# Ledger of designs, part 6: designed miniproteins, single chains, continued (6)

Each design is a single chain, and the fold is of that chain. pLDDT is the mean over its residues in the fold that is shown.

## One batch from the design tools (miniprotein)

Design m20190
Fold by ESMFold2-Fast:
Structure m20190 (fold): chain A 74 residues (1-74)
Amino acid sequence: MIDEEKRKKAAENLADFFVEGYLSEEDIERLARLDRSAPPVTLPGASPVAVEIGRYMADLLAEAARLALEKRKE
């Protein structure tokens, strides 16, 4: 099972990295808009584990990007 506390810490660490200015604000906003309910791509023959990992990564990136945008405003 994916640990929510570990996910939150990872998102906070990624948000700090994004705030460092390695990504443009537009790129961060694009990441923040990732839809976790609809995976970005579904490949023929993709395993259930691969799909789950893809959703986890999209969720993590979107959460980190939202935190980075909040930090940039305050």
Scores: mean pLDDT 65

Design m20191
Fold by ESMFold2-Fast:
Parts: sequence; C-alpha cells; structure tokens
Structure m20191 (fold): chain A 55 residues (1-55)
Amino acid sequence: SSEWKELGERAQEVLDRMNAERVSSEELDAFFDRLGAAQAARDLEGARAIIDEAE
C-alpha cells in the first residue's frame, strides 16, 4: 500500500542517518527487530511509531 511505501522511504532515511552517525550494529539490529516485528504483525501504526521515535 502507499502507506507502507511511505514508511519504507522514511525507514531508509533513518537507516542512512544511523549509518552516517556510525550507530553500533547492536542498535541497528534492535531497530530492525522492532520494525520487522511490526511489519510481520501487519501493524502499520506500530511501524510508524517506531520510525517516528527513531527520527
């Protein structure tokens, strides 16, 4: 859906920022785990909240 596409683009921006800031692999993995869990649950609002908190 367009909402998931928008969140995917925002997630990429967050990942680019984390990489630029040299965030640890542990912190990056935690972000992916949380986002992946929300995506597996089809929880659009949860995924959005995770991305909003990381921004």
Scores: mean pLDDT 81

Design m20192
Fold by ESMFold2-Fast:
Structure m20192 (fold): chain A 64 residues (1-64)
Amino acid sequence: MEPVDVDGNLNYLTPEEIKRLQEALGLPPTGEFDEEFRIAAYDVDGDGEITPEDIEKLKEILTS
């Protein structure tokens, strides 16, 4: 595990948070950060990359 802050990276999310986001995105709730989850996360904002704003939207999905 690298404690490096980089844009477009969801590695700081817990497996439980990833699982809930996967469910909200219509993916299997594996709790793992993989390519399919990353691609679906890019689609949240439609910007073609994961940004802090995309992460905020994903967290809102977790709480709704």
Scores: mean pLDDT 60

Design m20193
Fold by ESMFold2-Fast:
Structure m20193 (fold): chain A 65 residues (1-65)
Amino acid sequence: NFVKEVLRELGFPESLIEEEAKKIEELAEKAGLTDKREYEAVARALVGLPADEEVLLRALKKLAK
């Protein structure tokens, strides 16, 4: 699960990774995000990691539906 990889990269404790990964995947599903780069940008932004601004903007436009 690549969302869990992003959370581990930030140094989240394992007990929080499962919960945060579910939240990120739920948001991505609601927004209709199917591209891995869009998932990665949203996941990174939610945990405060630097994200690709163009990809994140595209993902956020889908979320703002």
Scores: mean pLDDT 67

Design m20194
Fold by ESMFold2-Fast:
Structure m20194 (fold): chain A 68 residues (1-68)
Amino acid sequence: SEELKKYLDEKVEELIKEAKEKYGDEAAEYVRYLSEKIRQKIEKEGLSKEEVEKLIEELKKQIEERVK
C-alpha cells in the first residue's frame, strides 16, 4: 500500500543518514539496496505493517553485520 511505502521511505531515510554518519557511504548504499528489496515485496506480496517493521529490524542487523 502507499501508506506502507511512505512508512518504509521515512524509516529508510533515517537509516541511510545514520549509516552514512556512523559507517560511511558504503553502508548507506547497502541500506538503499536492502530497502529497495523491501519496497518490491510490499508491491508484489501485500505485506502488513508488522511484516514491514520486522524487515526493517532485519535490515538494521544486516547493516551492523556488514560494517563490523
Scores: mean pLDDT 79

Design m20195
Fold by ESMFold2-Fast:
Structure m20195 (fold): chain A 64 residues (1-64)
Amino acid sequence: APLSSEEAAERALELLRAGASIEEAGAALRAAGAEGAGAALYALAEAGVSKEQILAGVESGLKL
């Protein structure tokens, strides 16, 4: 079953804190069935948002 929004956010935080790139975290979310969350991470990376900004945003409740 695909991840919920909360599960996707938690997985993204875990991966990014473990040293994954934004693209690696996005690909892992898509592989886990969270395609929307993975696409959102890709879009943020393409827009020039830094890994540190994404980490801070997700920790503060950013929707993926």
Scores: mean pLDDT 78

Design m20196
Fold by ESMFold2-Fast:
Structure m20196 (fold): chain A 90 residues (1-90)
Amino acid sequence: KELTLRLSKAISRAGAEAARKASEDPSSRPLMREAARLMNEGLAYFEQDVEKAREKFREAARKLAESPHLAPVGERLDEEVERLVKEAEE
C-alpha cells in the first residue's frame, strides 16, 4: 500500500545513487548488482513477511558497506527501511 510505495521510492533513489558512485569506482559494480538483487527480494517480502524483508535489506546494506564509496548509500537505505518497518508495525 502507501508504505510499500514509499519503500519502492527509497530503493529507487538508493539504486540511482549507488549507480552514480559505481560509475566512479568500477570495482563496486558487482556489490551494487548483488545489493540491488537483495533490495528487490526485500521489497517483494515487505507486504508478506516484514522480518524477511528486513533481513534482505540488512544484507543489501552489508554488501554496500564492503565498498567505501557505497557504504553511505547502504547506511541511508538501512535507516529509511527501519523507519518504514517501524511505521508499518505501528
Scores: mean pLDDT 75

Design m20197
Fold by ESMFold2-Fast:
Structure m20197 (fold): chain A 81 residues (1-81)
Amino acid sequence: SFEDVMRSLLEKARELAQTKSTEELVAELKRIIDSNPVLTPEQKAALKAFLDHALSEGKTPEEVVEELERVLRALVRYQKS
């Protein structure tokens, strides 16, 4: 499900944030997003744009994870249509 995908992405982001730089974290998450069969092209583009924006703002890995958690929670809440 979309919720399971979002949960999996967040868990992976938390794992990567413990050992990786922000650039490495963003690159790995973008790779996972692109290979995911459940996400639409529009959802993939939006999530990657969000990650690119966080990287451009000089966010730390922990800050990227915090922002991603908020975005993913919002997307799951508003997916019901």
Scores: mean pLDDT 81

Design m20198
Fold by ESMFold2-Fast:
Structure m20198 (fold): chain A 71 residues (1-71)
Amino acid sequence: SREEALQEVRELAEELGLSEEQIEKVVRAADLALEGRSAEAAWELASAGLSDEQIKKISAVIKRHVDELGI
């Protein structure tokens, strides 16, 4: 579900040691991606100040949920 996807993304962001501001951007990116707004989601992730490794981990979780929902 969307709620489960957003919760998993938030938990991963917390485990990666992101700030609350970064976590909110990451959760917003996931929400946008789940709405089919992939370009806006990518921009939110790119502007969040994450490392390439952090972006890859978060993007993988988002992609799994997007694929599961058929978006």
Scores: mean pLDDT 84

Design m20199
Fold by ESMFold2-Fast:
Structure m20199 (fold): chain A 68 residues (1-68)
Amino acid sequence: MEEEEKKLYEELLSLPLEEAEKKSKELLTKLAKELNNQNLSLEELTKEIGRILRIMGAAIEALLEKRK
């Protein structure tokens, strides 16, 4: 999990800002679609939301760093 976040962060930092923003939006859309297509229990839903928040947190940090 943490390694996935670090990999995404480093990948987004290596891309131009415009491409990093597009990739982040595409990733969020993909994760939202995956979540929406599953009949998850409340516990499974909570865990998946937690994962999405961690991944998107890494993406946001990368985008903020690129704006400096």
Scores: mean pLDDT 77

Design m20200
Fold by ESMFold2-Fast:
Structure m20200 (fold): chain A 80 residues (1-80)
Amino acid sequence: SEELIRRSEAIIAAAPRDPRAWTALGRALNELGRYEEAIEAAERAIALDPSYREAWEVLAEAYKKLGDEERAEEARRRAE
């Protein structure tokens, strides 16, 4: 929901280097069907912490929804 996006943006403003905040934003964007923006948010989280598996899961889901099966599979492997 828009409320989840607002919450995530507020957390990012307070802690812009927290990969959890960017991952939460990406998840909310995926739920709203805003897949390209979800990819950008997930990539920000991954840039902050490449070991944060949930960010790779968000990235994989967004690519899958856009029909990019190859990139979705690559992201899924990184989430393992």
Scores: mean pLDDT 85

Design m20201
Fold by ESMFold2-Fast:
Structure m20201 (fold): chain A 70 residues (1-70)
Amino acid sequence: DTIIPEIKTEEELERELERALLVAETTKNEKALDLIAEYLEKLRNDPSLTEEQKEKAAEVLKKVEELKKK
């Protein structure tokens, strides 16, 4: 599935990514981290997003992957 959430601006994307990171840091649940990482990976590879949006998603994905390695 390549369905993206309704992200209208770069600021809205940043808020969504910050929320995903906060959830990842607070849950400490490996299954939740996997789902968040999968969501971010889909955003990073979505052809309808700008390169800047993809880079921001990739940055948050790296942080989530670091949390999973603990």
Scores: mean pLDDT 72

Design m20202
Fold by ESMFold2-Fast:
Structure m20202 (fold): chain A 68 residues (1-68)
Amino acid sequence: SVEELLAEVKRLLEEMVEKGVMTEEERDRAMASIEAVLATLSEEEARELLQLIKDYLQQELAKFEAEK
């Protein structure tokens, strides 16, 4: 669902802040931007966008983990 995907994206952004990959301000701006875009999309388009964002964040986090 859109709600489940949005929760997963939020969790990934929180983890990136905890690991020092981004600041809390950057996370808040990212969430605001995502929510603003989602408000203009259908439920199907929102799911597709959130899945792409989730995949991107997981890949970036994995790269950061590999550099440790």
Scores: mean pLDDT 82

Design m20203
Fold by ESMFold2-Fast:
Structure m20203 (fold): chain A 67 residues (1-67)
Amino acid sequence: MINMDDVNVAMARMWLGLARRMLSRGKLEEARESVEMAEKIVEKNGVKDEALLEEIERLRKEIEEAE
């Protein structure tokens, strides 16, 4: 059986890891794009992981506040 939920969670987490790295380097546009990729994966595939959703939301706010 193909477990698409596990694959989608792993992919979203990969993008969040990239976003954090870009944010730490001051690359705000790349960080934002990486968070947007994680969001699209979660939304389009109906992923329900509260910790992952909280991480996405916090990173978005940190990027917006960093300007």
Scores: mean pLDDT 79

Design m20204
Fold by ESMFold2-Fast:
Structure m20204 (fold): chain A 55 residues (1-55)
Amino acid sequence: MKLSEEERKNGLEGAITLLKEGFSEEQVIQMMVASGFSEEEAREILKEAKEILEK
């Protein structure tokens, strides 16, 4: 699927929120796929969210 930059940014914020709430990486990926992201897109966004949270 083709996502806009704004949609990707919203996905990133969502992933950060879910990780802060204590959801596992697998659960975050599943929720993002259910929201319209591909598995590859969900994994890329999850990786970026984790990098942000490490700082």
Scores: mean pLDDT 78

Design m20205
Fold by ESMFold2-Fast:
Structure m20205 (fold): chain A 59 residues (1-59)
Amino acid sequence: FMELVKKALEAEKNKDEEMIKELEEILEKLRKEAEAAGPNDEKALELQKAIAEFAKLLE
């Protein structure tokens, strides 16, 4: 996950529109995986919070 955050920061810095689009698609897949894990999974809740922070980096 931290590697994806690093790529998002690098893509934003370089204004790489294609990379930003790919990262948004990866983010959406991770969000769906976290939802599938269910609401009682502490790790899934932490992942959802991390995904929300990651989404802010792509703006």
Scores: mean pLDDT 69

Design m20206
Fold by ESMFold2-Fast:
Structure m20206 (fold): chain A 67 residues (1-67)
Amino acid sequence: SREALKERILELIRERGALSLRELAERLGVSQATVRRAVKELEREGKVVYDEDTGVAWTPELWAALR
């Protein structure tokens, strides 16, 4: 399900601090387009920060530390 995918994405980002859509797609065995949709939903929920320029999803904590 999309919710299970979102949970797995969030867990991976929290473990690593930041991961690209490519890395998430490779680790989870799904397309980058599928990961991007889930990451955008997590961004809307305030659970991650997504940097469109780099294609990297960050924990809000690590993003705040860099800004």
Scores: mean pLDDT 86

Design m20207
Fold by ESMFold2-Fast:
Structure m20207 (fold): chain A 60 residues (1-60)
Amino acid sequence: GPIYGVAGKDYTPKNDDELALKKGEVVEILEEVDEEWLLVRGPDGRVGYVPKSVLEHAGA
């Protein structure tokens, strides 16, 4: 099933491919790109990259 994460802090995008998040927002983890970056879908349905350090793990 889908894997979810929760934003542990606010995140402001530095590039167009990155996703803005607020602390406490739930995201669907689509892909682990590398050891630092995840591709996620935000609560509004937008897809973008966020640093792993932004998320706290919540299993589905």
Scores: mean pLDDT 80

Design m20208
Fold by ESMFold2-Fast:
Structure m20208 (fold): chain A 92 residues (1-92)
Amino acid sequence: PSKEEIESEILLAMATMLANVAITHPMSEEELEAVVRRLEELGKKLLEMGDKEGVKRVAELLRRVAEAARERGYERVARRAEEAARELEEKL
């Protein structure tokens, strides 16, 4: 594997871990918003690297975080996560 392939795998692993923690653990609205912003940053880095599959996976994770946020009553965070997922997929 190339250095870029290894870096993409690490970024995707980080995104997966962040989303899983956000979904399975209690978090404030501010904490979930921070997770959404980190996932968006990771997705943009994967997009810059040309890892289309990685970007698609991050968009899926953002939608899962959006569902968790909405279930907790954090509608603003849910909408931001859905918007971030859509923006990433539109760039594929």
Scores: mean pLDDT 89

Design m20209
Fold by ESMFold2-Fast:
Structure m20209 (fold): chain A 56 residues (1-56)
Amino acid sequence: SLGEAVLRFLRAAVELFGTTEGLSDEQIRKAAEAAGLTDEQRDAVLAELRKHGVLP
């Protein structure tokens, strides 16, 4: 589900970078890869996080 993909992404970001805020495009890519997201899942997760103001 999208919610599970979002949680996996956020956990990966914290584990790799210690934060979910101010991530660069490269850090976002690495967190999505570590979370095991497909490109389509990554795009959906990023859209959801931007909708809620978590990412710019």
Scores: mean pLDDT 81

Design m20210
Fold by ESMFold2-Fast:
Structure m20210 (fold): chain A 60 residues (1-60)
Amino acid sequence: LESEGRELLERADAIEAQRATIGAETAVQVLQHLRRKAEELGIDEAAAYLEERVAALRAE
């Protein structure tokens, strides 16, 4: 589960790095998808982090 969590966070970082190219709305959609995957895998820490990132992007 640690390796799966790391992969999810790496994908989130890559998406945020590409935010200017893909747009904030697309980035939010991808992060929400990754959050759902983290929840399905039971990686609560990754799911909580991704939920906070989605909320922050929507607020900014």
Scores: mean pLDDT 76

Design m20211
Fold by ESMFold2-Fast:
Structure m20211 (fold): chain A 65 residues (1-65)
Amino acid sequence: SMEEEILELLKKAGLSEEVAKEVVEALLRGDSARAAHLLVSNLSGEKAAEVARQIRRILEEAGIL
């Protein structure tokens, strides 16, 4: 599923499982600000930007964006 793809992407990027789950839940609620905050608080700016781009790709492939 899209949620599983994003969760695995976040864990592979270095987020803990708990933080990765919070990002997925924020995205499912449409809380983009919370999702962005979690990424920049737990990853370098460069890595956060890369992960955000990959999340957008997954959402586009799933037909959500």
Scores: mean pLDDT 83

Design m20212
Fold by ESMFold2-Fast:
Structure m20212 (fold): chain A 62 residues (1-62)
Amino acid sequence: AEEDVNKGIELAAQGKLEEAVEYFRKALEKDPKNRKARMGLAAVYESLGKPEEAEKILKEFA
């Protein structure tokens, strides 16, 4: 789980937003309560111009 989160953060920092989404989703499949993965996925969706999707991800795990 943490390895997938770290890879997602690295890919997002490189501008590889689509690949970052895949790794954050993998982390959430292994641990749905992973706060770092949820926040990372939300941040990537905001960067993709999808703030409503970002809010939905954060709300589903509130």
Scores: mean pLDDT 78

Design m20213
Fold by ESMFold2-Fast:
Structure m20213 (fold): chain A 66 residues (1-66)
Amino acid sequence: SAAALAAAVAALVAAGVPEAQARRAGEGIMTLYPSLGRDVALAYLVAGGVPEAAARAALDAFEKAL
């Protein structure tokens, strides 16, 4: 949902991830999470250079806004 994407992006920006990277990471969550789940989305974000703590916070925010 748009609300879940916005929540994930906001959590990434709050954690210090640059806005452009946070938006791309949020799109990655939207693409991967519905079919492959949290663990695959987390691994993708970390492999893409998002700090693990920020990636976990973004996924928590995404799930809360579902």
Scores: mean pLDDT 85

Design m20214
Fold by ESMFold2-Fast:
Structure m20214 (fold): chain A 68 residues (1-68)
Amino acid sequence: EEEAERILKEAEDYLARTQKAVENARKLGDEGSPSLKAGFEKIATDLENEGQRRVDELLAEAERILKE
């Protein structure tokens, strides 16, 4: 259970950090030139996709530990 709690906290922290990074990237894109906006939007999308996959992996591991 201690290991599962540690993994869950890691997943929650990673998700929060990724969401904040995505938001910051989009804000920078809105303030920049059209070329910079496209670049930051791509980074935001890549972060969203990669972040979700990582969180899903961590949550699956925590669930496996909690199940026996």
Scores: mean pLDDT 75

Design m20215
Fold by ESMFold2-Fast:
Structure m20215 (fold): chain A 66 residues (1-66)
Amino acid sequence: KEELHKELLRLIGEILRLIGEIIDLERQLAQTTDPAQQAALQAQIAALKAKQKELLEKMKELEKKL
């Protein structure tokens, strides 16, 4: 089960990276007054949150197998 632990750590790293990117984009969104830029940032944040949810579900599947 060592391989499952390695994959779990990799997923945790990916999730942490996505959290950092989301925080940065949310900070940019809070500082932005241009509607077109706000829409673009919101779309990027939504896409990253969807990817984060996907990775969290994959992590739960791996934890079930541990």
Scores: mean pLDDT 82

Design m20216
Fold by ESMFold2-Fast:
Structure m20216 (fold): chain A 74 residues (1-74)
Amino acid sequence: MIPKEELEAESLIALAYMAGAIAKRLYEQGKISKEAYEKAMELIEQAIKAAEEGNLEKAKELLKEALKLVEEAE
């Protein structure tokens, strides 16, 4: 069985990829600025790396910041 910590890392990585797909779709629809999109993608990439390194708290913080940029899309 996968340890709980590894399962949490995999879940965060999956959520980060999903957030990236949403950000790209919003950018293609003109609902998010290029600057906000690029910043969100940078945060998502950093969150994936943090999760892969086992730093789950850092990954969560970075993912929350990326999701804020996506949620503020108008």
Scores: mean pLDDT 78

Design m20217
Fold by ESMFold2-Fast:
Structure m20217 (fold): chain A 90 residues (1-90)
Amino acid sequence: GGEIIKAVEEIMRGAQELADGGAAKEASEVANLVDEGLDALNRGDYEKAIKLFQQAKDTALKAGEKYGKTEAAKRVVKAADSVIEAIKKS
């Protein structure tokens, strides 16, 4: 419910911060993975949704290291973890 929506908003904020730091391609990849993860959730494919959000974490972490935007990457990672935990509790 509302927890997943808020966590997705935080992922997108972190992705925007990564893009503003020069990681526009990687930020777009994070956004695409989030869209695919939400589609998987809507189809009831919880395992695929979890994997897609885990991929979004990995993409953001690598971008944060590459572009010196570790706080933006940390925001994406924490928010994606919140989505994954909410899915597991459903």
Scores: mean pLDDT 88

Design m20218
Fold by ESMFold2-Fast:
Structure m20218 (fold): chain A 86 residues (1-86)
Amino acid sequence: MKEKEEALRRLRELEERARALGAELAAALAAGDRARAAELLRELARLLEEAAELLPKIFPEELAKEAKEKLLELARELRERADELA
């Protein structure tokens, strides 16, 4: 059960970092800074990928698999968007 507690703590850390990056991304987009926006999108994708790997430690296998697939899909979309910007 300690593994689940550690995974939940890490997931909260990733959520906090994603929120901060989201604010920076909004500012970069408003400023027209495409290169910075691309960097922030790639970092957000990385956080989603890390969160996806934590899900099997927190949730039952079936729920974890579905949620992981959705997070990885979103991460791919963010990377594709970043590539279009820079």
Scores: mean pLDDT 85

Design m20219
Fold by ESMFold2-Fast:
Structure m20219 (fold): chain A 77 residues (1-77)
Amino acid sequence: AAAEVEASVEALEARRDEAVAELVALGLSEAQARAALDRLLEEGRRLAEALAAGDEEAARAALARLGAVQAEIAALA
């Protein structure tokens, strides 16, 4: 769980420029794409930390914030 989220965050960070290009292709500006990815990476790290600590409330909060960022990306695309 925590290790899987951490690995997913690391994988996204490693392909960050590619992910930015994908979001720009969907209709976001480069600045919007980079800002959205930075927020996804930040909340992903918080989720991994919460899961590692066994903090279910913090994990649910991080998931809710991740969902909000995804919804914002969809609205901008």
Scores: mean pLDDT 82

Design m20220
Fold by ESMFold2-Fast:
Structure m20220 (fold): chain A 63 residues (1-63)
Amino acid sequence: SLEELQKKIDELVNKAVELERALRATTDPAEKARLQAQIDKIYAEINSLKEEMDKLREELKKQ
């Protein structure tokens, strides 16, 4: 459902905020790179979920 997808997006946004906080707090270059990679993956996942919402809206129009 659209509500389940929105909930998933909200959970991912909250996780990204926590990782951004950790990124600002760390001084280790390797840890910074790891945290940035995780943040990038989360935003890619959010974009995928938004595309899934658009597809679900399309399917609802076909019913």
Scores: mean pLDDT 85

Design m20221
Fold by ESMFold2-Fast:
Structure m20221 (fold): chain A 56 residues (1-56)
Amino acid sequence: TEEAVKIIQEKTGLSEKQAAGLLEITEELGEEIAVQFAVKYGGVSEEQAREAIREA
């Protein structure tokens, strides 16, 4: 959802496209893989990524 994308952007500083991609990875592959994706390609901490995903 658009609201979920905005929550991820606010908590991680990722772009709209990156935040949307993170949500898709979470839905398809699960939270842990999504967290690793955000750390490796988004430059965010595991804690920030996990918090953002859970609140989205």
Scores: mean pLDDT 80

Design m20223
Fold by ESMFold2-Fast:
Structure m20223 (fold): chain A 87 residues (1-87)
Amino acid sequence: ATDEEKRRGQEVIAKAAELFPELLDMDESEITPELVYEMFKAAAEALGLKGKKVAVPVSPEDDPELVEAAKKGLEEAGAIPVEVEVL
């Protein structure tokens, strides 16, 4: 992924936190694939990312269902998810 695609990924995370402030009070166990999907979709739509590539950082320790939900949320908003392996 390019630095621009990584910046868009960071902007999506920041916008998701702005739109879903309750996430700051949630336990990790309360983060569901459905919630992740809605967060990434809403953030990408709010940022006008249709047709734009957005980096999705993925660790080997990440829940693959949450990663897939984030990618699906971005795709539903018309964005293009680009998976980036984080060491």
Scores: mean pLDDT 79

Design m20224
Fold by ESMFold2-Fast:
Structure m20224 (fold): chain A 63 residues (1-63)
Amino acid sequence: MVEIRYEVEGDRVRATVTADSPEELEQAIARAKALIEAHTGRPARVTVYKEGDKYVAVVEPAE
């Protein structure tokens, strides 16, 4: 199972991806990255970490 949550904080758009497997995480990151880059015109920065038994990634516009 994979979940992508999009949030707007002021002028910043962020996607938080939660997945049960690295493969699901990678596919969801690619989608979120493409959407954020298309929306902002800026490269996306991806931060990946493990929380409990889940994989989490935060996708944000790079400065």
Scores: mean pLDDT 78

Design m20225
Fold by ESMFold2-Fast:
Structure m20225 (fold): chain A 100 residues (1-100)
Amino acid sequence: MYQQRAQDMIDRARQNRDNPVRRAQSLSLAASSYTRMGDLDTARRYVREALRDAGDNPSARSMAYYAMSILYERQGDFDRARQLRDQADRLRDQSIRSRG
């Protein structure tokens, strides 16, 4: 399941080369899937790419921080994971207000 989902998100990222925000969102989802599969090195690479592509966009940054939180949980750093999840939630709220 997660391997197919990761592959689908990478394919979407390739299709969205001209849209860095959409690419960041796809890469964040791929990173989460790789983390759940236990491929933490690949997940870390995609999280870094997602953060770069997200720029200042709150929605894309939120997804990238959420993916990072899952990665840190898998590494056993629960305090950092919680901080990243809280940041992701705040960025998501900001994104909703900005789109309204």
Scores: mean pLDDT 80

Design m20226
Fold by ESMFold2-Fast:
Structure m20226 (fold): chain A 60 residues (1-60)
Amino acid sequence: DPVAQAEELVARALAGRPMEEIVEEASKLDVTTQHMIARAAEDAGLRELAEALRKVAEEK
């Protein structure tokens, strides 16, 4: 489930995991899931992470 994967990665970012680790894990997922993670990050107030994830989805 893309929603469950997005929630898990955003939860790890909120717990203090490095942004590069989250972005690397997200880059291995499909574009739909990457979009979902970006929205979840934006909703959580993680603007920098959301922007990085949008760039990853756009580059694919």
Scores: mean pLDDT 79

Design m20227
Fold by ESMFold2-Fast:
Structure m20227 (fold): chain A 73 residues (1-73)
Amino acid sequence: SAAATAAYAAASAAAAKAGDREKAGQFGRLNSLAGRSNPEAARWGGMAGAAGVAGDAETAERYAKLSAQAALA
């Protein structure tokens, strides 16, 4: 659902900002799965998760926001 995609995007961004790379990646993956009916939202969500796992919190937040914007469009 769009609500679930937006919620996981927000959670991924918050985890990345807090420096929790593992949770940022997990929430990014959940965002991608929740947004599967919107391929653009799912793509950004997956990229946010990958950036979070890599320890790039800034990039993870940016991609999570793009995923949420795509879900709302």
Scores: mean pLDDT 72

Design m20228
Fold by ESMFold2-Fast:
Structure m20228 (fold): chain A 63 residues (1-63)
Amino acid sequence: MEEIERRALAAVNSGNPEATALAVQAGRLLREAEKAEAEGDLETARRYFEQARKLVDEALRVA
């Protein structure tokens, strides 16, 4: 999570609005992953983490 959050911040700091939008979406998915993990749904949490990571990778590619 720390790594994904740091990379999302880098995308936002690029000043690219598309990169910022993708990073915001990734942040929402990380929030949903944390909620699922707290509820014991590790499979759902893992899927949200994977989606968030892909969005952050795309945000940095566009940035």
Scores: mean pLDDT 79

